# Designs tried in a protein design run: designed miniproteins, single chains, continued (5). Part 5

Each design is a single chain, and the fold is of that chain. pLDDT is the mean over its residues in the fold that is shown.

## One batch from the design tools (miniprotein)

Design m16139
Fold by ESMFold2-Fast:
Structure m16139 (fold): chain A 71 residues (1-71)
Amino acid sequence: MEMEEIHRELLEKWKKAKTEEEIEEVKAEIKEKGDERTLALIEGIEEGMALLQKGIDAAIERSKELKELEK
């Protein structure tokens, strides 16, 4: 299916994007192609990754606080 192939190509481009600017360019291309589903999926993954990173950072800070209290 044409749409399935487009979804796959756009997801591959997004995965290969290394910078925020490259990611923005891929998302712009997705919008131009009208692939709202893939755009929503990418945005959901980005939000999830940001929340995960925030959780990791919080866990690291908590670990530092515990070490300060013990030493």
Scores: mean pLDDT 73

Design m16140
Fold by ESMFold2-Fast:
Structure m16140 (fold): chain A 71 residues (1-71)
Amino acid sequence: SLSKKIQREGQINRLKNLKELEENEKIRKLIDKAIDLVKAGKITSKQLDEFIDMIKKGSSIKDLEKFLKNS
């Protein structure tokens, strides 16, 4: 539906904005993986919000990788 497409585009833009502010290259690559998962429909809005919250809380790269691998 159009509504789902708009929501997905908003999620991708949110991730792109987060990536622009991120200085850690490994975290930037994980944000790119999250964008790919959003485009593929393989991550829910709730899972994406949890991933973003993990980055904001300073979760380890290992924990971020594990989260996306299990999504």
Scores: mean pLDDT 86

Design m16141
Fold by ESMFold2-Fast:
Structure m16141 (fold): chain A 71 residues (1-71)
Amino acid sequence: MRRRLSEAEIRDMIDDIALMRPSLSHAEIGERFGISPATVRRLERLGRESGWLENPVQAGVDALAEAVASV
């Protein structure tokens, strides 16, 4: 099968990406997990859309950025 990771392993990887994301680039995270930067970005998006990445601080920052852009 093309998928070798269990759902639990994918979830753990998404959690690790969320913890590292503010400090590390997609390329640096990809090297740590042995995956491409594009895969890191895909996992980040999956975690956000699935609610596995609960980051109220980031949601607040996005809302603030949109408010500032409207001024």
Scores: mean pLDDT 62

Design m16142
Fold by ESMFold2-Fast:
Structure m16142 (fold): chain A 97 residues (1-97)
Amino acid sequence: SSELEKLLEELEKILEEIRRTEDDEELRRLFERAEELYEEALRLAREEKDVESAKRAAEIFLEIALEVLRKTEDKDLILRAIAAALRAIGEILDLEL
């Protein structure tokens, strides 16, 4: 769907913005936005039975979580990024198994 494609494009834009920022508050804002977009993308992909887009959303979200983890020194953000990465990995495995 065009709406699902837009959500995936916005997730990719957030990944690029996370790669460019060194500010922990900006990382937190971008990460929170990514979490919202990811949940909406999964919901929409599930409704549309679009396994490919669900997998793509999880892959982008995993990359976002790993970039946040690499860049941040904030303990709460580190724990949140670890939890997000594990969730994304679990979703990818569920879609492939």
Scores: mean pLDDT 87

Design m16143
Fold by ESMFold2-Fast:
Structure m16143 (fold): chain A 69 residues (1-69)
Amino acid sequence: SEVQELGRRLGEAIRAGDLAAAVEAARALIKVDPKGGPTILRNAAREARELGREDIAEALERLADEAEK
């Protein structure tokens, strides 16, 4: 599915430490799945923190918060 592919790209960006790519994938995820996307982004933010990517984690949490308003 498109959600699965975007989730995979988001994971790849997090592992690569690519903030711009992570934000791009996250925005696309929210657009495709505005109800489920925030949960996916919060889970991805936890993975980013696990890998020491604090900047990516904060960006993903901010996007999830903005989408849930």
Scores: mean pLDDT 87

Design m16144
Fold by ESMFold2-Fast:
Structure m16144 (fold): chain A 73 residues (1-73)
Amino acid sequence: KVVTVTVTPKGVKAAAEALRESGAEVEILDETTVKARFPDDTSSEQIARAVVKATNAVQAAGGEVTAVSVSPG
């Protein structure tokens, strides 16, 4: 399962670290975009918790989450 998070530049590191701590393989695509791949057996509830954790970490760093996309790939 793939989560793509778009953030303001100040939040990109915080988003990446929070998603890695949640068990994802994380790739920073650009200064505002983070892609996180979770194992295919990861539940929707676990992904929701990971996104909430990332959003909180971004806000704590002074950034903002502008978009979140979740796909089954």
Scores: mean pLDDT 82

Design m16145
Fold by ESMFold2-Fast:
Structure m16145 (fold): chain A 97 residues (1-97)
Amino acid sequence: GLEAEMAPEEKRQRILDLVREVSRIVDEVAPYLPKEVRRQVTILVTSAAINAAAGFAEGTARDVEDVLKLLKEAGVPQEHIDRVERIVAELRRIAAE
C-alpha cells in the first residue's frame, strides 16, 4: 500500500509524529498518574523519541507498549487507552513493513 512505499525519511517523520501524539496524550492524562508512574512514563517517552529519531520503529513500538501498560495500571480512562492502542497498532504496522 501507500505506506509500504514511504521513503525512509517519511517513515521516520511518521514515527516521530506518532511519538509526539503519545507525548500529548501523556500530558493530558498526567493528573491520573502517581508521581513514580509519571517519572517512568517520561523515561519511556524519551526512549521512544530517541528510537523514532533513529527510524527504529520496533524500538519505538516497544517503548510505547510499555507506556500503554503503565497507563492501564494507573487506571487512565479507556478513551485515552484506546488512543494509545491505535498508535501502538500503527507503529507495529510500520515496524512490520
Scores: mean pLDDT 86

Design m16146
Fold by ESMFold2-Fast:
Formats: C-alpha cells, structure tokens, sequence
Structure m16146 (fold): chain A 74 residues (1-74)
C-alpha cells in the first residue's frame, strides 16, 4: 500500500507540474459533482486515473476499476 501511495504521489506531482490547471479542474469537478452527480464525479475520477497512467502510475488499471465500480453504484 505504501509503495502504491508513493507511486501515486510521484505521478500526481509529475501531472501537476505538466498541467496544474487541468489537475485543479478535475479535482474541483470531482468534489463539486460528488454531491449532485455521482456518475459525473466517477467519470472525472476515471479520467484522472488515465492521466495518472500517462504520468507513469503503474496501478492505474486498479484505479479505473474502482472508478467504474463507484459509477455502477451511483
């Protein structure tokens, strides 16, 4: 778990360094929409997972699975 969290932190830092405005927009969309539109919030989380994969996060498929599960439960 700690290694996964460290990998996530590294990928997140790379993503923020490359595109801080996009990261901020996705974070805002996910938090704002969670209360009114849980499906849209889950879709934002899925997009975030894909961007993290591009930044080198090796566990992105697991995050995608969690986001899809959240969407199904919404």
Amino acid sequence: MEERQAALARAYERLRARDPERVAALEEAATRQAESDPVAAAEAALEFARLLAEAGFPYAPELEALAEEAKAKA
Scores: mean pLDDT 69

Design m16147
Fold by ESMFold2-Fast:
Structure m16147 (fold): chain A 59 residues (1-59)
Amino acid sequence: SLIDKAKAAVKTLHAAGFSREQILALLRKELDPSKNPELSEEETEEILAAAEEVLNSLP
């Protein structure tokens, strides 16, 4: 699922040394409506919320 892919991406980017703000900005860029026309605003927010939960659980 897109949520699972976003969670995996968050962990990878965090391990690579990206900041929380940079990771969220990259995810928002990737989830842009112009790239994902079938993805609703609600689904985008759910994916971002799941990513933030993962970030909050990381050191």
Scores: mean pLDDT 79

Design m16148
Fold by ESMFold2-Fast:
Structure m16148 (fold): chain A 84 residues (1-84)
Amino acid sequence: EKRKEELKKLAEESIKNIEDKYKEALAAGGGAEAARGAAEGAKEALTRFGKTEEGEKAAKSSVEEQAEYTAAVLSELSEILAKI
């Protein structure tokens, strides 16, 4: 259904945005910069999911913490999609 496709697309875009920001930060020169770029990408992606305080805190985290939070959000979305 339409909603299933929209949620899947948002999840894919969230991962892609995090990856793109990570690559940009790596090109800029450092691991710390890579983490910051990924954090901004995760913040933008999580805002699209309509997350509240949890999303804001995740976006300020390291790349690993963002990946864990994003994976948790995507896992919840996957469970919803599986039930549709």
Scores: mean pLDDT 56

Design m16149
Fold by ESMFold2-Fast:
Structure m16149 (fold): chain A 57 residues (1-57)
Amino acid sequence: NFKEGQKLLNEGKFEKAVVYFGKAIQENPNDPVIQFGSFFRLSTLPDGKKAIESTKT
């Protein structure tokens, strides 16, 4: 499912891309490529929040 997450990310469907990355990690947690995707996910939600208040302008 990493491929699907990658596609969604490139299409601008960021929210869904994160979901697919999580599923891909569940399938192949040992893959460095998938780990890279999870890193990106954490970069988006560093505090583990789904929405960052400061992003509201």
Scores: mean pLDDT 62

Design m16150
Fold by ESMFold2-Fast:
Structure m16150 (fold): chain A 108 residues (1-108)
Amino acid sequence: EVEARVAALEEELRAAIRAGASEREQVRLYARILEELGAREAARLVLELAERDPSFALVTAALAISVARGEARAEDAIAALRELARARGLPEDLLRLGVEAIRAAAEA
């Protein structure tokens, strides 16, 4: 049941990307996938992040899904976010919010 709903959302995401959906629209679909995986707090945090930086929110959401699925370690996802924030010169507040989202996903 959950797997079928996640698969349907992943197909919607692929279709949206092919149709040229904005990064904000893509993050909304990733947030729905996080909700289905039981990572509701991570979903809330990535949507909040998307209000400030949709591009960084999109990367954070993708990493959060991998962590929620047990496919990636939270520490590795956090390290990747720190490197991206450094490379883009993002403020510490944005990085902190992204790290909180990854940690929330690990609790699912």
Scores: mean pLDDT 87

Design m16151
Fold by ESMFold2-Fast:
Structure m16151 (fold): chain A 120 residues (1-120)
Amino acid sequence: ELIREAYEKIKEGKLSEAVELLREFLETHGDEPLPDELKPIALRLGYVPETYRELALYLFYEIAKKLGREDLIKKLEPVFIANLILKPLGDSALDHPKYRRLFDEVLEEIEKAAKEAEKK
């Protein structure tokens, strides 16, 4: 399962590989409901995602932390916080064009940072 492999790559510090796996499963599953067997990964991180895209948001946040890139963490924080606020209202930040666009933009920066880290 791609999501489990991506989580293992994050733990190993293989962040560029993790980003590639996360992009692959987002293309495959996107907004599909997260299966119960994958929920323990998110719970270990202290998050409760309902979709593959929500789990990806949390894993990209962990990648930004592993990279030590406080600027990328701060750019993702509005999406993360909005998602936590909107969930009790029966909504998702990733369904809103503003937050979805911000998420997509920050993913490109995280991917670049992960690849640069592997060159040194």
Scores: mean pLDDT 74

Design m16152
Fold by ESMFold2-Fast:
Structure m16152 (fold): chain A 105 residues (1-105)
Amino acid sequence: STATATKTLTVGEGETATASFGVAQGSSPMVVTVTAKVEGDAKVKVTLSASGGATAEAEAGNETATLEVTVPGSGEGVGATATVTNLTKGKTAKVTVTFTVSAAP
């Protein structure tokens, strides 16, 4: 089954905010997908960090960025953190971050 969580981040000029999500994992590999939807003319950098050291990064401005990493099966829980840095001058960035954790194909 797929586990999903959504969180809205409000990030001030030059600031960084984080959202985290965790699920129980068996021995099977899991895919962690983060979708970051940026409102208006704000530009942000999004970094995904997941269990086992898997990482991905993207920039987004007035669009949706999608980041994906595969986490090896460890029998432990899967943790994921999305870090959003606001690159926009004079504006607060509003970003909706959605985590999806599913079995790897």
Scores: mean pLDDT 79

Design m16153
Fold by ESMFold2-Fast:
Structure m16153 (fold): chain A 103 residues (1-103)
Amino acid sequence: SEFDELVAEAARLQAELLRLIDEAWKTGDPEILRKAYELLERLFEILERIREVATPDQRPLVRSMARGLLGLALALITLSKDNPEIVERARQLKARAEELLAA
């Protein structure tokens, strides 16, 4: 189903995002951090589509995924403390995750 395909894609991208966050933590490379933000934004676009196609019984899984992305946004805020523009980008993504949880 479209739901299963989107969930599988999101899981693959989330694994890659976790790898980029770990690399950014180890290296402090702003280019890796930028790629992590781009990937998190793509994950939110996919999660919004997952929410649109989700049945009522699938909504707990969507909320679980939104909580996971909120955690990743908070990790990126922590890694971005020395760059105000990146911190603001992470705050916007955090707000987006919180909106998905509040639905």
Scores: mean pLDDT 82

Design m16154
Fold by ESMFold2-Fast:
Structure m16154 (fold): chain A 73 residues (1-73)
Amino acid sequence: MKITPEGLEKAIAEIGRELPLPRRTLLLLRGMLQYEMSHRDEISEEELRAIIDSLGLPEETRERVLEILKRHS
C-alpha cells in the first residue's frame, strides 16, 4: 500500500483521538512510517504490521492502528 504524507497525518490524528497511545509512541510510529515512505515506493501490509508490532502495544490496539492506517493509504 502507498501511504501519502496527508494520509499519514490524518491517520496519526485519528489514532491519537481514538486510541490510548502515549504521545511518544504516536510520534515514533509517524517517524518510522515517514522514513519508510522516503525510501520505498510502497510498503506491504506485512512490513506495516511489523512496524506496528515493534511498538509493544496490546494486540487489539495494534489491529486498530493497522485498520486506521489502511483506511488512509
Scores: mean pLDDT 81

Design m16155
Fold by ESMFold2-Fast:
Structure m16155 (fold): chain A 87 residues (1-87)
Amino acid sequence: SHMDEQLDRIVAEFQKLIDEIVEAIKNGDEEKVEEYREKLLLMADQAKESITDPEARERLVAALRELGKKYPEVQDIVDEAIARLEA
């Protein structure tokens, strides 16, 4: 469905930002960590406004939780993004 395509795109964008944060942490680049963290949180705010369907929102939150489990070094950032989506 169109909604499934939009969710897949949003999840892919979160994955890309998480990969950038992980790489920045690995390189000790604190400025890039903050830059990509801010972008990820802005994306969470935008997704909150766009994804109003409860089932779609739960699927997005579940996908983000799995990303946080895969990358423990960014779990706090992912948890903050989830909190913004659930607000």
Scores: mean pLDDT 84

Design m16156
Fold by ESMFold2-Fast:
Structure m16156 (fold): chain A 100 residues (1-100)
Amino acid sequence: SAATDAAVARLRALMDALLAELGVSPELAARARARTDAIIARIRTLRDPALVERALETIEARAESILELGKKNGLSPEETVEIILSEAEDIVARAEAIES
């Protein structure tokens, strides 16, 4: 759907901005993008556009919070990316469970 395509574009833009902000290695960036693509594939299976939008809003809010806490507490770029991707995967898993 157009709404899902917009949400996917937002997630890609968010990840690109985070990777640029953190200055991660090309190897870590490639792995993070591949993992983001796997998350996007799962989001595309969701049937409810409102659930997709809620999941994306939650991912965006959590990513911003984790980035700020990571900077404040001296987390590495690698640790910050791992926490953000794990949280995104958990958020999508909860959305998938609602539709099951």
Scores: mean pLDDT 88

Design m16157
Fold by ESMFold2-Fast:
Structure m16157 (fold): chain A 100 residues (1-100)
Amino acid sequence: SKIDELEERIKKLKEDIEKNKTAEAYVGYIDSLIELADYYLERGEFEKALEVADQALEIAKKTNDPRLVARALEHKARIYQKMGDEEKAKKLREEANKLR
């Protein structure tokens, strides 16, 4: 199943980050978390989508790459938008836009 493949990939990438803190490992982990959050979002599982999006944002902040942080913020904003929380979505998009 797609989710089983994603969870296995995420587990391996998390282990790689702990042992080898390479840019490729961080990008791969963030991208896989975003893909997992999108999977939950498409199914209407908003709490799980937000939890995974928050994990992606936390990891992105550790990279000191503003592009990765902006990307994670944009995905979190999309989740709030789907939940009907336009104000939270707007604030997150404004934060992401500031990072450019």
Scores: mean pLDDT 85

Design m16158
Fold by ESMFold2-Fast:
Structure m16158 (fold): chain A 90 residues (1-90)
Amino acid sequence: MSLLELLRTGSWEEVVAYIESNPLLRPILEDPENREVLERLFEHREEIDFLNPDFERIAEMVGASVETVRRVYLELFTADALARIQEALS
């Protein structure tokens, strides 16, 4: 299971549990700004193409800067990808 799949199909409780169980993802969510952006991304998930994100449109929906949304998105999905690669190599 990936963070992307949980954001699309899971509950908020499942998203939080996934991130808190992962030492690479957990520190990213300990930043209140990152947490707020992720919460807003989850609220608007039905309007977001997470595979081809329109960062300008997403920034308008979540009430953040384009730079902040892009940073949080890249940090979260890069950390998730690395965690999944490490699991596969174990």
Scores: mean pLDDT 79

Design m16159
Fold by ESMFold2-Fast:
Structure m16159 (fold): chain A 115 residues (1-115)
Amino acid sequence: NPVARFRERLDRLRRLVEEGRRDEALALLAEIMREAGLDADEVVAAFRALSPEEILRVLDLTLEYLDHLLANPDDYAGNGRFISELLRTLEREEARTLLLALVGAAGKAVEEDLS
């Protein structure tokens, strides 16, 4: 199940960040991006600029988006508005960059699960 795998990888990413295992967290993030067919370079730079607390906040927002997307998979306009609302809660551009990348990866996982 692509969605279950994405959740498991986010849980692992959270644990690595909480444990201060930043290089391993970064490697896992890059792998998540590449498997989703997304460019990892900008996301890697954003991740390096963020505190652990800021990264954990973005992971929480990613899970909120995933739950919203699973409840509303065909509401493309509503899903776009929800992403915009989540982005407005973040003050740093690097946090917004990380969130956009992770919501993109979440969207890919849901598309694969529904296909």
Scores: mean pLDDT 86

Design m16160
Fold by ESMFold2-Fast:
Structure m16160 (fold): chain A 120 residues (1-120)
Amino acid sequence: RLEEIRKRLEGKSLEEVIEHMKTLSLDEAIETAVVYARELVEKGLSFEEIAEKLGIPVEYLKSLYYNAPYFALDEDERIARILALAVVILEKAGFDLSKHPGALARLVNLAREAYRELLK
């Protein structure tokens, strides 16, 4: 499933991915955001480069990375990066995660799964 999503996102810009996510259910949007965030992490893009592409302050992205996913703090830092990026991508697509506590748990589990694929 994640690999099928990856193939569908291949060659798409961040703006195209966000517009596509607006047409999806919350669960499908979460899967899409995690897969795209994993690809950004795998490409080795800096927070500065990603913040510029997303049109957000880099301080906001750094805040999410350092403060928000405390449940990922003892994992490889790439899991924390995937989580921070996926949250921002979902917010840009119009999804308010603060209204959906189960969505945050789903994000954490999928970010760990996506990170395991990076280790291959």
Scores: mean pLDDT 73

Design m16161
Fold by ESMFold2-Fast:
Structure m16161 (fold): chain A 70 residues (1-70)
Amino acid sequence: SSAARTLLEIALREIEEAESTEEAIRTVQGLADALRKLGDDALADRLRAIAEEAESKEQVIEAVREVLAE
């Protein structure tokens, strides 16, 4: 949806500006919660997995960019 895409783009900018991996992960968690409220459970679960598996800010950026490329 256009709303989900806009939220992903805003979150990606926040992640790129994050000072730590923990801050980037919190942004992805917040995005997952927002998408679940919009009814996009599948995308919310995918973003939750990214937050759980990511070991660096760079991995978070790459994973969110890949989601946006779809």
Scores: mean pLDDT 86

Design m16162
Fold by ESMFold2-Fast:
Structure m16162 (fold): chain A 65 residues (1-65)
Amino acid sequence: SERLKELLEELGIDPDTSAAELEERARQTEDEEKRRKLFEASILQGVEELKEAVDRTIRRREERR
């Protein structure tokens, strides 16, 4: 996601950071703007992780045929 990359670059965070770690960072920050951006990034990263999980499930079903 282009938006996810832009958010992570703006926040100075590694692009390989998991959605769970981004959410944890958001919960630990007192900066309201940074917290909102971290939550947005965690949601977008979670969507990418879900897409990868779906792709793995499809491949597994094809192997079972």
Scores: mean pLDDT 78

Design m16163
Fold by ESMFold2-Fast:
Structure m16163 (fold): chain A 61 residues (1-61)
Amino acid sequence: SRDELVAELLAAVRELARLQGFSDAEIAAWVAQLRAQAATLSRDQLEDLLAGVRAIVEHLR
């Protein structure tokens, strides 16, 4: 579902930020901004963003 895609995207962004050494406060701010933006995105745009974030996370591992 769309809500599941948003949840997965937010989880992936949290992991990306953690891997890059962001603070909890910076992660919370980034996630809040992305959650607001995600409300305006189509399902296809959410899937594309999730794939991109996951690719970066895997590269940083």
Scores: mean pLDDT 82

Design m16164
Fold by ESMFold2-Fast:
Structure m16164 (fold): chain A 95 residues (1-95)
Amino acid sequence: SVDEDFDLLYEMLKNLVESVKKIDPEKGEKLEKRLEELFKRFRTLSDESKDRFLIRSSEVIMELMMWGPSDPVERLERLIERLEEILKEVEEEEK
């Protein structure tokens, strides 16, 4: 289900945030807050919009994890930035 796919994404991203906090606690804390806000916004979407977000997000995650920056802090910053962009696009499409 969309909610089950979201839970898997949430767990993965939370684990990445915890890893970044061990390297750079200040950036990790800021990224955690951005991630929580992103997930709060995601929960307000229709099921169709949630599905669109998850599909587009999976593509970006694959791209950045395989071909993104080697620095884990920069990689997570780029990932969250791209997820925020996708969420904004999906929110605008829902209007």
Scores: mean pLDDT 84

Design m16165
Fold by ESMFold2-Fast:
Structure m16165 (fold): chain A 80 residues (1-80)
Amino acid sequence: SEVDRLLAELEGLLAQLRATTDPAEQLALLGRAFGVVERLQSLADQMTPEQVARFERLHAELGALVEALAAQGVAIDLDA
């Protein structure tokens, strides 16, 4: 399903974001991750409870990474 594909993509992006120390790469990965989050939010009515739980976990992980990068002085934008 598209939801499962997007959840897997988000997991991969978060793994890449945790692995990189290059600020330019971090910003690029954050932009891609936010795009995936927006797409998943547009599909929320199609999600199973298990998919919702997985999305909530990944979204929380992204939020924690955003806060960690902001503390390091990386410029980030949370356009909701």
Scores: mean pLDDT 82

Design m16166
Fold by ESMFold2-Fast:
Structure m16166 (fold): chain A 107 residues (1-107)
Amino acid sequence: DLAARLQAARDRFAENLELSAKSIAEDYGNPELEELLLEMAERIRRGDLEGARELIERMAELMREQIENSDLTPEQRENRLFALETMKEGNLKGLDLLEELRRLANA
């Protein structure tokens, strides 16, 4: 039961990334982000949570670079950076929950 719940949780996380990948890439103007989000989804599905964390860090760097290279007002830049940090923290917390479920399933 716990193993099945872990698989379902991984699949739901991955599905959410897959569904949002194109929109996130379009919002940041970087098609590489779509590829990275799809790779993150695959890593999550196979239980490579550390590999998924590495991709979160890489994507955050790319998103930050796009924000810094955009013709934004200082206020717009601050708001985009805050949104990026919030998104990063949310995804990392999601991975922490999947790791906790994995530990419970293996107990």
Scores: mean pLDDT 85

Design m16167
Fold by ESMFold2-Fast:
Structure m16167 (fold): chain A 66 residues (1-66)
Amino acid sequence: KIKVLEKSMEITEENRVKVTIVIETSDNNKYTFEIESEPAKSKEELEKVKEIFEKWLNTPIEEINV
């Protein structure tokens, strides 16, 4: 089984929202995944994308489809 150890979010210099997820498998192997949005064309778009990612990061895993 897979468990999530860490979720973090940052805004890059290119106005991208970047999410880093660290997972651990039942064999105690750790994997890091990085998800980046496309560069936002405006501050309003950046805030919208950030809100979506913040809500996703704070959502229980059971509500995220695999």
Scores: mean pLDDT 71

Design m16168
Fold by ESMFold2-Fast:
Structure m16168 (fold): chain A 73 residues (1-73)
Amino acid sequence: ILEAFEFASKAVAEIREAAEAGDLEKAREIQEKAVKELEEWAKTSKYPEVYRWLAKEVEEAGREAIEEAERRR
């Protein structure tokens, strides 16, 4: 479970970095890949709700970062 939190945190940081660099497509790709990875972990976990919650957190944070970058244009 701790590994999943670290993974989600790193994914959010990478999404924000890509969005700040103006690479919105890369930011979306990182977000989509991270969300899918967490959802796959949820399917094989005894506590799927925790992994699905993390996936939604990554999706939400990524969306905010991309929207903020778009507003700066």
Scores: mean pLDDT 79

Design m16169
Fold by ESMFold2-Fast:
Parts: structure tokens; C-alpha cells; sequence
Structure m16169 (fold): chain A 71 residues (1-71)
């Protein structure tokens, strides 16, 4: 789905913005890598759940969009 592909792009952009923000704050690179990996895994998990659960897809997609906005 084009909407899911667009959401994945927004997730990647949000994660990169988070990485740059942490770098600017002087966070050690190993810690940045760990934080980014955790955030990516969490967002990918939410995306997988949204794709597999058609009954509540719109609600889960709204939750993912809120999670992206909070990064």
C-alpha cells in the first residue's frame, strides 16, 4: 500500500532526526545506536501489527502516526 510505504518513509526520517538530535546533545555513538535500534524495532512492530490486523487498522495507524510525531 502506498500509504504504508509513505508511513515507513516518515518513520525513517523521524529516526534520522532523532539520531541527529542525540549527536548534537553529545550522546555517545554506541548509546545513540542502541536507542535508534530500539525505536526502529518498536515502530516496525507497530507497523507489522497494523498490516496483520485489518479489524482495527485505522486505529493502529493513528497510534503509529502519534508515535512518529513524539520522536
Amino acid sequence: SAKIEELKKKMAEAVEALRRRLEAQGVPQAEIDAIVAQVEAHLEGLMAYAVQNNADLDKIMAIIEKEIAEI
Scores: mean pLDDT 75

Design m16170
Fold by ESMFold2-Fast:
Structure m16170 (fold): chain A 63 residues (1-63)
Amino acid sequence: DPDEIKKILDEISKEVDERRAEIAKKMKSVKTKEEYEQFMKEMKNQARKELDKSFRELLQRAG
């Protein structure tokens, strides 16, 4: 279903943008460049794993 694929791509973009905004907000509390970089890396890894899970669910439905 093309609509489902489009929705997933939109969700990916929104999640990335929202997490970036949250990280920027957190930087006001934790003003350490090192902690910012580590947090960014963790957030990106988390988002990627969530996306992989979503794709697996779609493949299971298709299969």
Scores: mean pLDDT 72

Design m16171
Fold by ESMFold2-Fast:
Structure m16171 (fold): chain A 87 residues (1-87)
Amino acid sequence: SVLEELEKLYEEALEALEKKDYEKFEKIVSQMLNLVGTLKPDKESEDELLRLYLQTLRAAKTDIEKAKELLERLYEKAVEVIEKHEK
């Protein structure tokens, strides 16, 4: 399911961030955003997801703990979109 794929990407993103593999982290977080985008969320949800995505990428290079918090928020918003459209 889309949710299971998102959960796997989230776990992989956390692992990449802990290993300071920023290239892999950016790729995985981009894949998370693209996956949720396939569900055609409304403009407000798309805007929030894009903001969280950009904030997460910016934080990853300066503050790992803040990046983890922002990644969790991005994941939670993505789950909300999936639940609204699949359940």
Scores: mean pLDDT 85

Design m16172
Fold by ESMFold2-Fast:
Structure m16172 (fold): chain A 59 residues (1-59)
Amino acid sequence: MEEYERKVEEAERYILENRGKLTKQEIAEKLNVSKSTVSAALRRLIDREVEELKEIVLG
């Protein structure tokens, strides 16, 4: 299991729980991860949203 994957999933949960109350830097510091890891988590959340929209629009 990739340690990086676990950190990205933790960042995703933390972003959702805080709903924009914290900056990327603050999230990175609280989770002891890089800002790149937080950015990857945000990208995954956006990609998931886009995937859902494709199913609604194209299905």
Scores: mean pLDDT 71

Design m16173
Fold by ESMFold2-Fast:
Structure m16173 (fold): chain A 64 residues (1-64)
Amino acid sequence: SEVDKLLEQIRQLIEQLKQASPDQVPQLYLEFQQLVSQARKAGAPLSEISKLTEEALDVVRRKS
C-alpha cells in the first residue's frame, strides 16, 4: 500500500539520520517531517507515526 511504502521511506530516512553528521541533521529532519505529513494524509496509524517521531527525535537530541 501507499502507507506501507511511505513508512518504509521514513524508516530509511531515520537510518540516514543515525549516520548523518550534525550539519546534515536539520535538512534530513525537514525531509522526515515532510514524509510524516504525507504518511498521515495517506492514513498511516497515529501509533506508528508517534513511534517513528520518537525515534527520530531521539537521534536528533543525541546529535545536538
Scores: mean pLDDT 86

